Designed miniproteins, single chains, continued (5). Designs and how they scored, part 76

Each design is a single chain, and the fold is of that chain. pLDDT is the mean over its residues in the fold that is shown.

## One batch from the design tools (miniprotein)

Design m18813
Fold by ESMFold2-Fast:
Structure m18813 (fold): chain A 73 residues (1-73)
Amino acid sequence: KADDLRKQGDDARKQGDLDKAIDLYEEALNIAVQQGDTKMAAELLRKLADVYAEQGDDDLAAVFRARADQLAA
């Protein structure tokens, strides 16, 4: 389920719908966290960082990237 939402987020990002990609990745992240899937959660945090960077929000991108690195370590 989290992987399905992640794939939908990837598709939204490819279409240039960055807001939809963020919403889908956040839903996937909530599910991954609830399931204790730290690997998937770290991947989703990195994807959120990349999308925020693409929108020009470098501060949010840095926050999500740091969270992903901490969780993946």
Scores: mean pLDDT 84

Design m18814
Fold by ESMFold2-Fast:
Structure m18814 (fold): chain A 75 residues (1-75)
Amino acid sequence: IEDLVKAFILTTAAIQAYKNGDYETAIKYAEEALKLMPNNPTALKILSEAYDKLGETEKAEEYRKKLEDVQKRIE
């Protein structure tokens, strides 16, 4: 339960950093959120989009594929 709350806080911080154009900070918070919740769709989305903004296309595609896999599992 506490890990879920912490993952939510980290995910929210990652969204805020991404909206501010701080893609490196967004990646940092989203990676920490994924350590607590590996299938967190929001964290996976932020990682794919932030890596794409930084030109790290291979990492962006890796997280995008994982996000698509998670989305297909949701009923």
Scores: mean pLDDT 81

Design m18816
Fold by ESMFold2-Fast:
Structure m18816 (fold): chain A 82 residues (1-82)
Amino acid sequence: SELEEKLKKIKEEIKKLEEEIERLVEEEKKLKEKFEEALKTDREKAKEIFKKLAEVGAEIVALSAELVVLKKELEKLEKELA
């Protein structure tokens, strides 16, 4: 069934996005720790880390928005099968 293949594809995309977001959230946590340490001793290094932190945060927001759209598409397809 074409609908079953579409469901499988969306579920795979959701899983990949969730894994990518989880990885980025872990990276953000590590960068926050590095930022706090750098802020005490090296202001220039702290600025560079904060820039990376902002970039990671923006990517998390973008991927989270994509995930919300895909989850809504999945819900619609699952309801069409019921």
Scores: mean pLDDT 88

Design m18817
Fold by ESMFold2-Fast:
Structure m18817 (fold): chain A 65 residues (1-65)
Amino acid sequence: SLIDKIIEEAFKIIEDPNASIEEIQRVYRRLLFLAEETGDPRLKEAVEKIKKYLEKNNIPIPELE
């Protein structure tokens, strides 16, 4: 589905060693926004996984713009 593809592409960016902190934070904000707008549990789970990744790597957790 479209949501599954969005999540998969988000994780590809997050796990890319060439991705900037700004790109990673932008991807997180986008998923957070979509999770809040749709209430989709797949997006909520993806947001939580990425949040844990950010915490583990000492990347600041961004707020929604």
Scores: mean pLDDT 82

Design m18818
Fold by ESMFold2-Fast:
Structure m18818 (fold): chain A 96 residues (1-96)
Amino acid sequence: LKEEAEKLIKEAEEAEKKKDYKEAAKKYLEAAKLYLKAGDYEKAVEAAKKAAEAAKKAGDKKLEAEALKVLAAALAKLGKYDEALELKKKAEELEK
């Protein structure tokens, strides 16, 4: 899980260098989900933040919403419930 997530982070960074923000967002999002499954909530937060930022640059509101939901889930696991709730609201607004 962590080794797969690490590989996805490197692939996402390469996509960002090429300004392929949609591909970068997808790979950061998959890495965030893998870190979340592995219980590495801090790395899940970092990957999900990068996924949301890349999705926003790509103009992909659905992908941004998915990244924000994963970010909220990881923050909730770290006990940051207020931040998690605000991000869930933001994701719902993007899906309207």
Scores: mean pLDDT 85

Design m18819
Fold by ESMFold2-Fast:
Structure m18819 (fold): chain A 98 residues (1-98)
Amino acid sequence: EKEEEARKRVEEDPQLRADILLVAGFILLTAALNSKDPEEAVDAARAAVDTFEQALPYLTPEQKERALKWLRDAAEKSPFPEVRRILEEGAERIEKEL
């Protein structure tokens, strides 16, 4: 009902877009950490990194630092080597754009 108005608002407001993508990335990152299936965890980790990279042009320096901390903390906590690799490589790419 208000989905079209919300979509237009997100398109017109870079900060609102950044906030939505930052929250979405965190949810995906949490899914990667809580998944017991390695394939599901890998997919969630890749989606989280992609979401944070999409948010990057719209993030404040403080939000970028927060996203980097979330990615690195999640990499340290993940039991899956492939998830750790994806999150660390993603963090390195984001850090280079700071």
Scores: mean pLDDT 80

Design m18820
Fold by ESMFold2-Fast:
Structure m18820 (fold): chain A 88 residues (1-88)
Amino acid sequence: MTPEEAEEIAEKLEEAAREAEALAERLEAEGRLEEAALLREMARLAREAARRLREAKDDPEKAEEILKETARELAELQRRLAEARAAA
């Protein structure tokens, strides 16, 4: 991974976090509190990943590790979100 690629991914993660927070606020207004909480957790992870990627921009191996960890955690939260939607 290049430092430029890491910065582009960090920017996209921050955009995704803002979108997830906006959706969570909408779901909270609808009383869908469990789904909203999961989206806020996804936003938190995305922002943390963006910050860590920027800090690791000079370490491509560390950047790849951060992305792999983040992808795994986000996939787990997405699965839980799908389950919450099916149960509600």
Scores: mean pLDDT 84

Design m18821
Fold by ESMFold2-Fast:
Structure m18821 (fold): chain A 78 residues (1-78)
Amino acid sequence: SMEEQRKLAKEAAERAALLVVERGPSALPQAEQFMQGLKEYSSPEEGKLIEEAWKEGKELMEEMMAKAAAEAAALAAA
């Protein structure tokens, strides 16, 4: 179903985003390649869901990295 495809795309994007948060910014190219690989073998409809999910995943990644950086800065300043 399209709902199941959307769920799988979202889970893949969140996993890719969390790997970048966990490993640091140097992991972003690997995450981008992973998401592009999923899209390459998908239908056009599934590809759009993957693109939308990855856009949301990058927003989550940026938010989590900003929070982690703020927490690290606060700890270093203490």
Scores: mean pLDDT 82

Design m18822
Fold by ESMFold2-Fast:
Structure m18822 (fold): chain A 69 residues (1-69)
Amino acid sequence: SKEEVEKLLEELNRLGVLGLLLGNEQAADIASEYSKKAKELLEKGEYEEALKVAREGIKQVRELIDQAR
């Protein structure tokens, strides 16, 4: 649903901000890229694809942040 995509985008945005605060530019860049892709799909009404993209972005950003700890 649109609501689920918006919730995941909020989480992805928070992780991107956390990446910047930690000096992890790669995590911030990945968060930005996946956020843009998911937003484009959301605007097209492709909610299922937007959910998959947002989840993949969250996973990749979390792994990058966890590796830097």
Scores: mean pLDDT 83

Design m18823
Fold by ESMFold2-Fast:
Structure m18823 (fold): chain A 105 residues (1-105)
Amino acid sequence: MEEKRKEREKVAKEIADTIIDNASPLVALAREAARMLREGLSEDEVNRRIDEFAEKYGLTEEEKEALRAAILAGPQAVADYLRRLGKERNLPEDDIAEALRIVEA
């Protein structure tokens, strides 16, 4: 019965990964940060997922630590982090706006 739960989570992840591959890195990061915030993950689980995202999206150690602190502080801190990261990386305004909408929803 736990196996059917893992299958549903795997399908949801495959759909999310397909969307992420076609989205900007900032929008993809915002979707995963919003998911972590909604799930109420433990600090250890947040750390593990941030390590995976840092590897996948090429975050620096400073960007990774700032993201960890933001997720633990809550949605407003994540929104502030995404806005700064988008500006520092000169990402399109539409991508920054979409990322903020995802986290603020």
Scores: mean pLDDT 70

Design m18824
Fold by ESMFold2-Fast:
Structure m18824 (fold): chain A 65 residues (1-65)
Amino acid sequence: SMAELERARELLEEAERAFEEGRLEDAKQYLSQAGNAVVRALSTGDEAEALELGKRAGELGRRLE
């Protein structure tokens, strides 16, 4: 749903902000929540937009390793 896409985007933006600020544990928590919202968006038919958010989340996840 659009609500799940919006939630995923907001959580991903918070994760990216936390990462830039050196708050790595907050970044991981927001990233986990964003991933869950992406999965819900995929389940409701918003595939293309959810996949792009998923790629962005994966890139941040790699930077957190």
Scores: mean pLDDT 83

Design m18825
Fold by ESMFold2-Fast:
Structure m18825 (fold): chain A 59 residues (1-59)
Amino acid sequence: GEMEAERLARRAREGALAAGLSEEQAEKVGKTARDAVLAGLSPEEAGRVAVGEILRLAA
């Protein structure tokens, strides 16, 4: 649901910041995770999408 999307977005943003990404990049990662859940992906699938985005931006 929307609350799960928001929770995952927050956790994804926190993870991006912990990985050394900028605040703007972290916000983008959070939005990607939120949009994935809202598009019908499970929280687990959306979490993998967020991790992939963090790794891509950190490279």
Scores: mean pLDDT 84

Design m18826
Fold by ESMFold2-Fast:
Structure m18826 (fold): chain A 74 residues (1-74)
Amino acid sequence: MSRFEQRSQALAAIMEIAAAEYRRGQEEGLSLEEIADRIRAAVEAYLAERFPGDEALRAAGLTATASLIAALRR
């Protein structure tokens, strides 16, 4: 798999994780801060499982996650 395909797959998964955790947190009545913490934890776990030891992809994924969390506050 190309590096581009790996990054595209990771970004798609991050978006799905963020959407799922946001829906779950909204139904549970959680704050945006609590939802953000769940999203970060879920993304970290996914990247560690699927791309172990890939620090560059982890950094990029966490940056994308921070942008998604910021968008949820708008």
Scores: mean pLDDT 81

Design m18827
Fold by ESMFold2-Fast:
Structure m18827 (fold): chain A 72 residues (1-72)
Amino acid sequence: SPLKEKIKEILRELAKATTDPEVKARIEKVLKEMESLSADEAADLFAALQEWLGDTNPEEAAKLAEITRKAI
């Protein structure tokens, strides 16, 4: 799915940009889980990650938003 591949690209870019080991580990877990998911399920998982970042690390959430804007 083009959407699923775009989400994976966005998450890989955030994983490279982040200096937070907890954020990096969560992204790697999400990327692994996405391999077995449908495009809709992957989008839901991505939305959940965005909410978690907004609540726990707003600076990382801002980086994700910028990467997402540039990718699409």
Scores: mean pLDDT 82

Design m18828
Fold by ESMFold2-Fast:
Structure m18828 (fold): chain A 92 residues (1-92)
Amino acid sequence: DPLVEALRASAEARIAAGEDPAEVEAIREAGILALEGRYLEASRLLTERLGKPYLVSLNDQGKPQVLELPEDAKEEDIERAIKAMLEQRQRR
């Protein structure tokens, strides 16, 4: 999958540039889950690994996108955001 390979190459480049390998790999794993349509699992993985709420989805170009949520956001808030996003995608 060219997008999965692009995420791997991007992660390797970011680690080589001095970014935290654990954070970069968490973002890469979440991105792969998002490409598979597993947005809740992607968001939960990144939230757990980085210790703060994140929403992981795909942008309008089909690429993984990470959005930082307020610190008081709960899993139910993430689930509602994903549901709203999927409903919006079903529109013309």
Scores: mean pLDDT 78

Design m18829
Fold by ESMFold2-Fast:
Structure m18829 (fold): chain A 139 residues (1-139)
Amino acid sequence: NLVEELGELIRRLEEAADRNERNEEIQRIAERYLQLNNDFVKQEKELLRELDKREEEARSLPEEERLEVGRELVRRAREYLKQGLFPVALREAALAEKLGEEEAWEVRLEIYDAIIKYSMEGAKVIAQEEIEKLKQQLK
């Protein structure tokens, strides 16, 4: 569980009394974060390649089977949205729309709204960090 691993690494940082030990733990956290991010990017690239194959296969199907594939892609797009896999979710929903699934455009709007909310929250975090740096310079 990624949340439990992050919690354990934070606890170990709090227990480090020596500046050199604290710097070494920060390095281990950074390396673990980089590894998890690389695994996430690899998974995203693999899923996008599978979607390119599914698009080619789905174009050859009868209309009833295309709509069934479209509904499954909509369901998966919502699941990838919950996982934060926004590029995969958008690609699934865009493929569902091409297959004639009417709900696919609503799911694309849900994904774009989530991307906007994520970007706005990221901008707030950056602004808060810069405000805190400025407060430290005024002491």
Scores: mean pLDDT 73

Design m18830
Fold by ESMFold2-Fast:
Structure m18830 (fold): chain A 89 residues (1-89)
Amino acid sequence: LRERALELAREADRLVERANELERQGRYAEAARLYREAARLAEEAARLLREEAERTGSEELLELAEGLLAAAEALRRKAEELERKAREA
């Protein structure tokens, strides 16, 4: 559902903002956890948009889902980098 996917995307954005602040404070492990949770929410939002796209034939919803998956992948890579920094501290 489009509305539910948007709610999940907004929650992911809020987690990214908090993770950015924790990263600025040098709290890498905590920031990494929030980036991973944000990625998970973005992936769930993408799944809902893809299901709706398959049901309706909407190419626009499929493109939005692909964008969210790309964002989730970037967030997971960011979390991995910060997890490495935390381990090397």
Scores: mean pLDDT 86

Design m18831
Fold by ESMFold2-Fast:
Structure m18831 (fold): chain A 64 residues (1-64)
Amino acid sequence: SAEQEALEAGKRAGERIKEQLKKLAGLEPEVKAEAVGPDEVRITVTTESFTVENLLTLGEAKAM
């Protein structure tokens, strides 16, 4: 389904964000991806110091 595609793309984007934060800032964030709709995914990045939510379109998530 489109929501499954969005979730899978979001999970891949989240893993990339996690790797970059680990490499660039030495952080071990908790990353969560969830499909908000068929063409949108929400990625939540949580560390000890902050929580950031980002809404990505399916195209943006796939481009990461």
Scores: mean pLDDT 79

Design m18832
Fold by ESMFold2-Fast:
Structure m18832 (fold): chain A 88 residues (1-88)
Amino acid sequence: MAEAVVTAKNTTPYGATVSLRVYADGELVASATVGLKPGETATITVRADVPVEELRIEVQVDASGTKEEADKTREAVLASTKVELREL
């Protein structure tokens, strides 16, 4: 069994939305969308009855504000995103 823990932080003064898609053996196992207010951290945990090597995670970040603010927010949130994979 595999476990994926994804942690995303919003260190900016602007709002963000993080969308996750988790695939196992080419199939979508889990998807989640979480809002991140300024200073918030979100943690998403998913488990699959597959080897850890078969998990794939896709992260998309959308942000509010001007183009420059949104670009900076997306960059900061993606840079702070941590993915931890382990075999159970």
Scores: mean pLDDT 79

Design m18833
Fold by ESMFold2-Fast:
Structure m18833 (fold): chain A 69 residues (1-69)
Amino acid sequence: SQQLQQQIQQLLDQAEKYLQDNTDDNKKKAKQLVDQAIQLREQGLQQGQVVTDPDTHGRLGALSQQFAE
């Protein structure tokens, strides 16, 4: 779905902007945005939708791994 993909891309773009500043507050904001993107992707997958392109999927994976430690 175009709407889900666009929302996920916007969340990831915003998270990446917050991560440019190495403050704990910005890291928390970025994590919240990544968590929201993951939830949207999971909802889309449960409905059998193609949720993200390969580039967006890679970005989501990289950001989620950064917060998994």
Scores: mean pLDDT 77

Design m18834
Fold by ESMFold2-Fast:
Structure m18834 (fold): chain A 58 residues (1-58)
Amino acid sequence: MSLYEIVGDVSLSPGLAAAGFRRGDVVTEAQLAEALGLDDPRLAAALALKEGLIRRLS
């Protein structure tokens, strides 16, 4: 299971902010997909990594 830490400003991602996530939270690809309204968990993680919102833990 891939884990990620939220390291960016969640206000830059309306979906993450609306889902109640905060900087320092540890999230899965599935949680990111649900928060961002995406069907593909890997795509959700890739987009969040590209935007600097998360970092990979495992």
Scores: mean pLDDT 79

Design m18835
Fold by ESMFold2-Fast:
Structure m18835 (fold): chain A 83 residues (1-83)
Amino acid sequence: VKLSEEEIRAALEAARENALAVPTSENPVATLVAAEILAALAANAGAGREAAEVLREAAEELAERDPEAAEALRRMAEIIERN
């Protein structure tokens, strides 16, 4: 199924909001898994650069609340951007 650029952008923004809404102290694994799945879907649709940007922004917003989750999101963004 071919996703439009607009659909991909909306999905990535929703992923960012979901990552920030999940209590990372209680559900760090769920937050990371959701981010990985959404990043993989975006990369398969050709939106790797947009996915990396959204993940970096989410990481920056999480940095004060959950620095470990923020670092994991930054690493995922780097991997997606390089592929």
Scores: mean pLDDT 62

Design m18836
Fold by ESMFold2-Fast:
Structure m18836 (fold): chain A 65 residues (1-65)
Amino acid sequence: SGLQMIEEEKQYIEELRKKGKLSEEDAEKILEILDELARKIQAGTLTSEELHEAMTEISKLLKES
């Protein structure tokens, strides 16, 4: 499910932060985006466009860290 995917991504981000591969600031930004996506999934309001935009932003933060 979409919520399971978000939870797995959160665990991945926390693991990167713990290993020092991602800054605290960037990890917090990504986790905030993931929390927003989870809320929209639970509300049934998430669009494909919003998901794509969020994934693009997360990818950018991961590449710049």
Scores: mean pLDDT 83

Design m18837
Fold by ESMFold2-Fast:
Structure m18837 (fold): chain A 60 residues (1-60)
Amino acid sequence: MYEFTVEFDSEEKAEKAAKIVKERYPEHEVIAEGNKVIVKSDGSLESAIGAALDAMGEGL
């Protein structure tokens, strides 16, 4: 299992990023907790990293 946490400067940005990542990577478990987005994957490390990077990009 792979788990990545992406931290944002606001809860609003984290929720927006989580929604977008869920749409692009429905196979991963994506959780928004406060100002953080947690991506969990039992599959590809590459795909999990991609999801985390997409979340981070939405926070920029």
Scores: mean pLDDT 73

Design m18838
Fold by ESMFold2-Fast:
Structure m18838 (fold): chain A 55 residues (1-55)
Amino acid sequence: MDFVEEIRKFAEKLPPEEAELLRTVADQLEYAIKNKEDVSRIRDFARRLLEALKK
């Protein structure tokens, strides 16, 4: 499963404030991938954020 898509789908299940935060992160990650930028920091941050919100 595409990691950006996974973030977006998870955001739909969250309250509006948390959903907006995750969508912003997903947009930044997608932009970085499209522009061939270093995605490692954004991806690591997104992963940690997802794990924190699942608890």
Scores: mean pLDDT 76

Design m18839
Fold by ESMFold2-Fast:
Structure m18839 (fold): chain A 64 residues (1-64)
Amino acid sequence: MKTVVLSGLSPGAAAAVAAGVAEGDPSATAEVEGGTATVRTETDKGVEMAIAGARAAGGRAEVL
């Protein structure tokens, strides 16, 4: 399992990115707290989607 922390987003953008990852990767789970989201996934695709979504929204992604 891989963990990606998203930050520097608006609350709506964080929720939208997290929802998009969960939709594209059924193994993914996401917890959203304001402008941050914690995405947990079993796939490289889920990690790449989280990073790409965060960057597109003007935020950051950190892979743990």
Scores: mean pLDDT 82

Design m18840
Fold by ESMFold2-Fast:
Structure m18840 (fold): chain A 59 residues (1-59)
Amino acid sequence: SEVDKLSQEAYEAYLKDKKKGEELRRKVLELRKEQVEKLLEESSKSVELIKEAVLRLAE
């Protein structure tokens, strides 16, 4: 994934230049937070749809 590639680059940059590595690390963390948040929102919507479908089928 692009995030994993960026994470690898951040590690390599950190060893050579701490400041640049820290900037890249922060970007990776923000991207990972956004990915997790999006997955959680998608999962919550799917669970609600399944609950509604099950309730209708139970009638």
Scores: mean pLDDT 76

Design m18841
Fold by ESMFold2-Fast:
Structure m18841 (fold): chain A 69 residues (1-69)
Amino acid sequence: SKEVSRQAAEDIRKVGKETEKLIKEKREINRETAKRVQEAVRRYKEDKSITPQELAEEVERIIKEGNEK
């Protein structure tokens, strides 16, 4: 069980690094979009039923909505 949790933690770290890079590179992403992404990551850390893939999809959706605003 701990091994599975460690793999998920490694996956979230990878998603977190890519997310920070996307926020930095997307000049159109406003502060509110960055805050929503951070909240999604926080919820994932607290809810172990959310998969790393679902987190990645949610982050992508938030960034897309921010770019359209």
Scores: mean pLDDT 72

Design m18842
Fold by ESMFold2-Fast:
Structure m18842 (fold): chain A 62 residues (1-62)
Amino acid sequence: SEHERIADGALKAGEQAEKEGNWKLAADAYRTAAVHYELSGDTERAQEARKKAEEAYKKAGL
């Protein structure tokens, strides 16, 4: 679906931001991925992306 495509792109953007040490950008990207996985009906990947976002926000000191 379109939502799954957007979610996959956002997940990759988050992973790239992590490599660069930009935890705030990673968290925002993972949050976007979670929303779009949820809209596509992929609850499991949405939960995993939310977990990644929470971990990234914690590392960003937010």
Scores: mean pLDDT 87

Design m18843
Fold by ESMFold2-Fast:
Structure m18843 (fold): chain A 61 residues (1-61)
Amino acid sequence: ADQKEVDLGVALITAGVYALVAKKTGTPVEEVIEEVRRLLEKAGFSEEVIREAEEVVRERL
């Protein structure tokens, strides 16, 4: 199994859920991006994967 692909999948799901909640609550996009980045960094995700997750948040909000 490719760990990078698994990590990407988890990160994108996380970003999508946070974006959905933010859209319903009116949370600013930059605040959502900071929270997603913090979570993924603590979980040991790579910077490349984190940047892709940030893009999903920007596109969804």
Scores: mean pLDDT 79

Design m18844
Fold by ESMFold2-Fast:
Structure m18844 (fold): chain A 60 residues (1-60)
Amino acid sequence: TPYQEILEKMKELIEKKKSIEEIVKEALELAKKYNLDIPTYEDPIETLRNIIDYAFEKLN
């Protein structure tokens, strides 16, 4: 599913020790590929948390 792919991509980038900004950017690019409107905030950490929460909510 698109949500699982987003979470797996984020996990991969975290394991590779990428910056929060890069993780958010890649996750949002993947979301756009699947036409998903995930809300974003000025704080990258808040945006990262929101993407994770949104994806987990849709998988459960």
Scores: mean pLDDT 81

Design m18845
Fold by ESMFold2-Fast:
Structure m18845 (fold): chain A 56 residues (1-56)
Amino acid sequence: MAPPEGEARRLPDGSVELTFPDREAAERAVETLRALGFEILSLERVGDKYKLTYRP
């Protein structure tokens, strides 16, 4: 069974890590978070998924 997509994890440094199934979903999330005033720390491809880290 594939792990659940769209997982949210709070990291020890206070940042939040999100996992998306495709680049389009990840890019849309980046646009939304930037519009809300959050800082995008990284966007990385991990296998077939995309990992987005942001600071609220």
Scores: mean pLDDT 74

Design m18846
Fold by ESMFold2-Fast:
Formats: C-alpha cells, sequence, structure tokens
Structure m18846 (fold): chain A 89 residues (1-89)
C-alpha cells in the first residue's frame, strides 16, 4: 500500500474514534473518553520511537509513515482531552 493511502485510512478511523469519544463525553462517560485519549497517547509515543529507529537505520519511508501516524494519534488524543476539559467547565 502507498504511504498516503495508509495514512488516509488511519486518519478516517481516528476521526470515527474521536466522534465516538465526543459522544461518550456528551453522555457523561468522561472516564471512558479519557481512557481512549490515554491509549492514543501511549500508541503515539510508541510509534514516534519506531519512527526514530527506522530513521537511524536509513529506512526513511518507514520512518515517515510512523511519524505521520504518530502525529495523527497525538492530535486526536489532544482534541479528545480538550473536549473533556470543555465539558468539565
Amino acid sequence: MPLAQIERLFADSLRDIEQNSRNLIDQGNIDQAQQIADTLRDQSERWRQMSEQYRQQGNDDMAQMYERLSDLLRRTAERIEEAIREALE
């Protein structure tokens, strides 16, 4: 699969996860939404480390893929965390 297609499919899946998390927040299920955000942050950090390892090995294509996927995970977690903060105001 081309890297751009993998990134797009993954981004689409993350948008669904974000929307489901916002629905959980609207229902008052803050703890479950927070658990989702925490899971996404943990996965983002793991894939950031994999990206760095691939870059050190000279595998720029794999490094770029994991960097972009890690960034999408982090940004999705940050948006869920922001929605939680707004709901607790």
Scores: mean pLDDT 86

Design m18847
Fold by ESMFold2-Fast:
Structure m18847 (fold): chain A 70 residues (1-70)
Amino acid sequence: SFVEELARKALELARKGLSTPLMAQAFEAIDRGDVEKAVELFKQALEEALERYKDRNPELAKIVEDYLKS
């Protein structure tokens, strides 16, 4: 469920135009059963996206970052 929720968040960002190699690699990691690697790759993709607009939505960025640290 944790990985599924994280993947869903990544897909939402992809819909906004954040289609990155990191997301593709994360799904490949899930496919091979490497959950830890998938989480790291999704976190990196989310962090890069959030950093770009952190100045405009700092509260939302903080919430997502805290969630990813769990």
Scores: mean pLDDT 66

Design m18848
Fold by ESMFold2-Fast:
Structure m18848 (fold): chain A 74 residues (1-74)
Amino acid sequence: KKEEILDKVFEAVKELVKENGGTLRGITDEDIAEKAGLSLSEIEKLPERDKAVVVTAAAIYAVGEMLEIEGPVR
């Protein structure tokens, strides 16, 4: 179940970062929970280390995908 929650957090953060112009600025645990379809308490139960790793990885992947999308447009 923890892995399922982390996977949902990863996908939610990736989409939020894309929507937020490639930055984590202003993205809250509440935003992540809403986007992932999780409760805030489920996000808060995640170990800080695991949450930080997943959020950071998702942000890096989101920026990478945004650069790929911009490149082939024209």
Scores: mean pLDDT 76

Design m18849
Fold by ESMFold2-Fast:
Structure m18849 (fold): chain A 77 residues (1-77)
Amino acid sequence: SLEEILKKKAKKPTEKDLEIVRRVASRYATGLERGRILRNAEKLAQKIQAYKDYLESQGKKVTDEELEEIARKILGL
């Protein structure tokens, strides 16, 4: 359907999702890794958002603490 096509287009990540990527990179990544992560922050934030949306579609409530852990896993930290 048209709605499915619109859902599959890349959503611009929210400022909160971008801030989570920056915060996790700052806490856990080395200088070189941090630079690499921040250059890809928008794509990484989109992956975090997609995974959160997936978990919520399964009826799970994602807390801010769980969201930070999801971010760490996606970033490989």
Scores: mean pLDDT 75

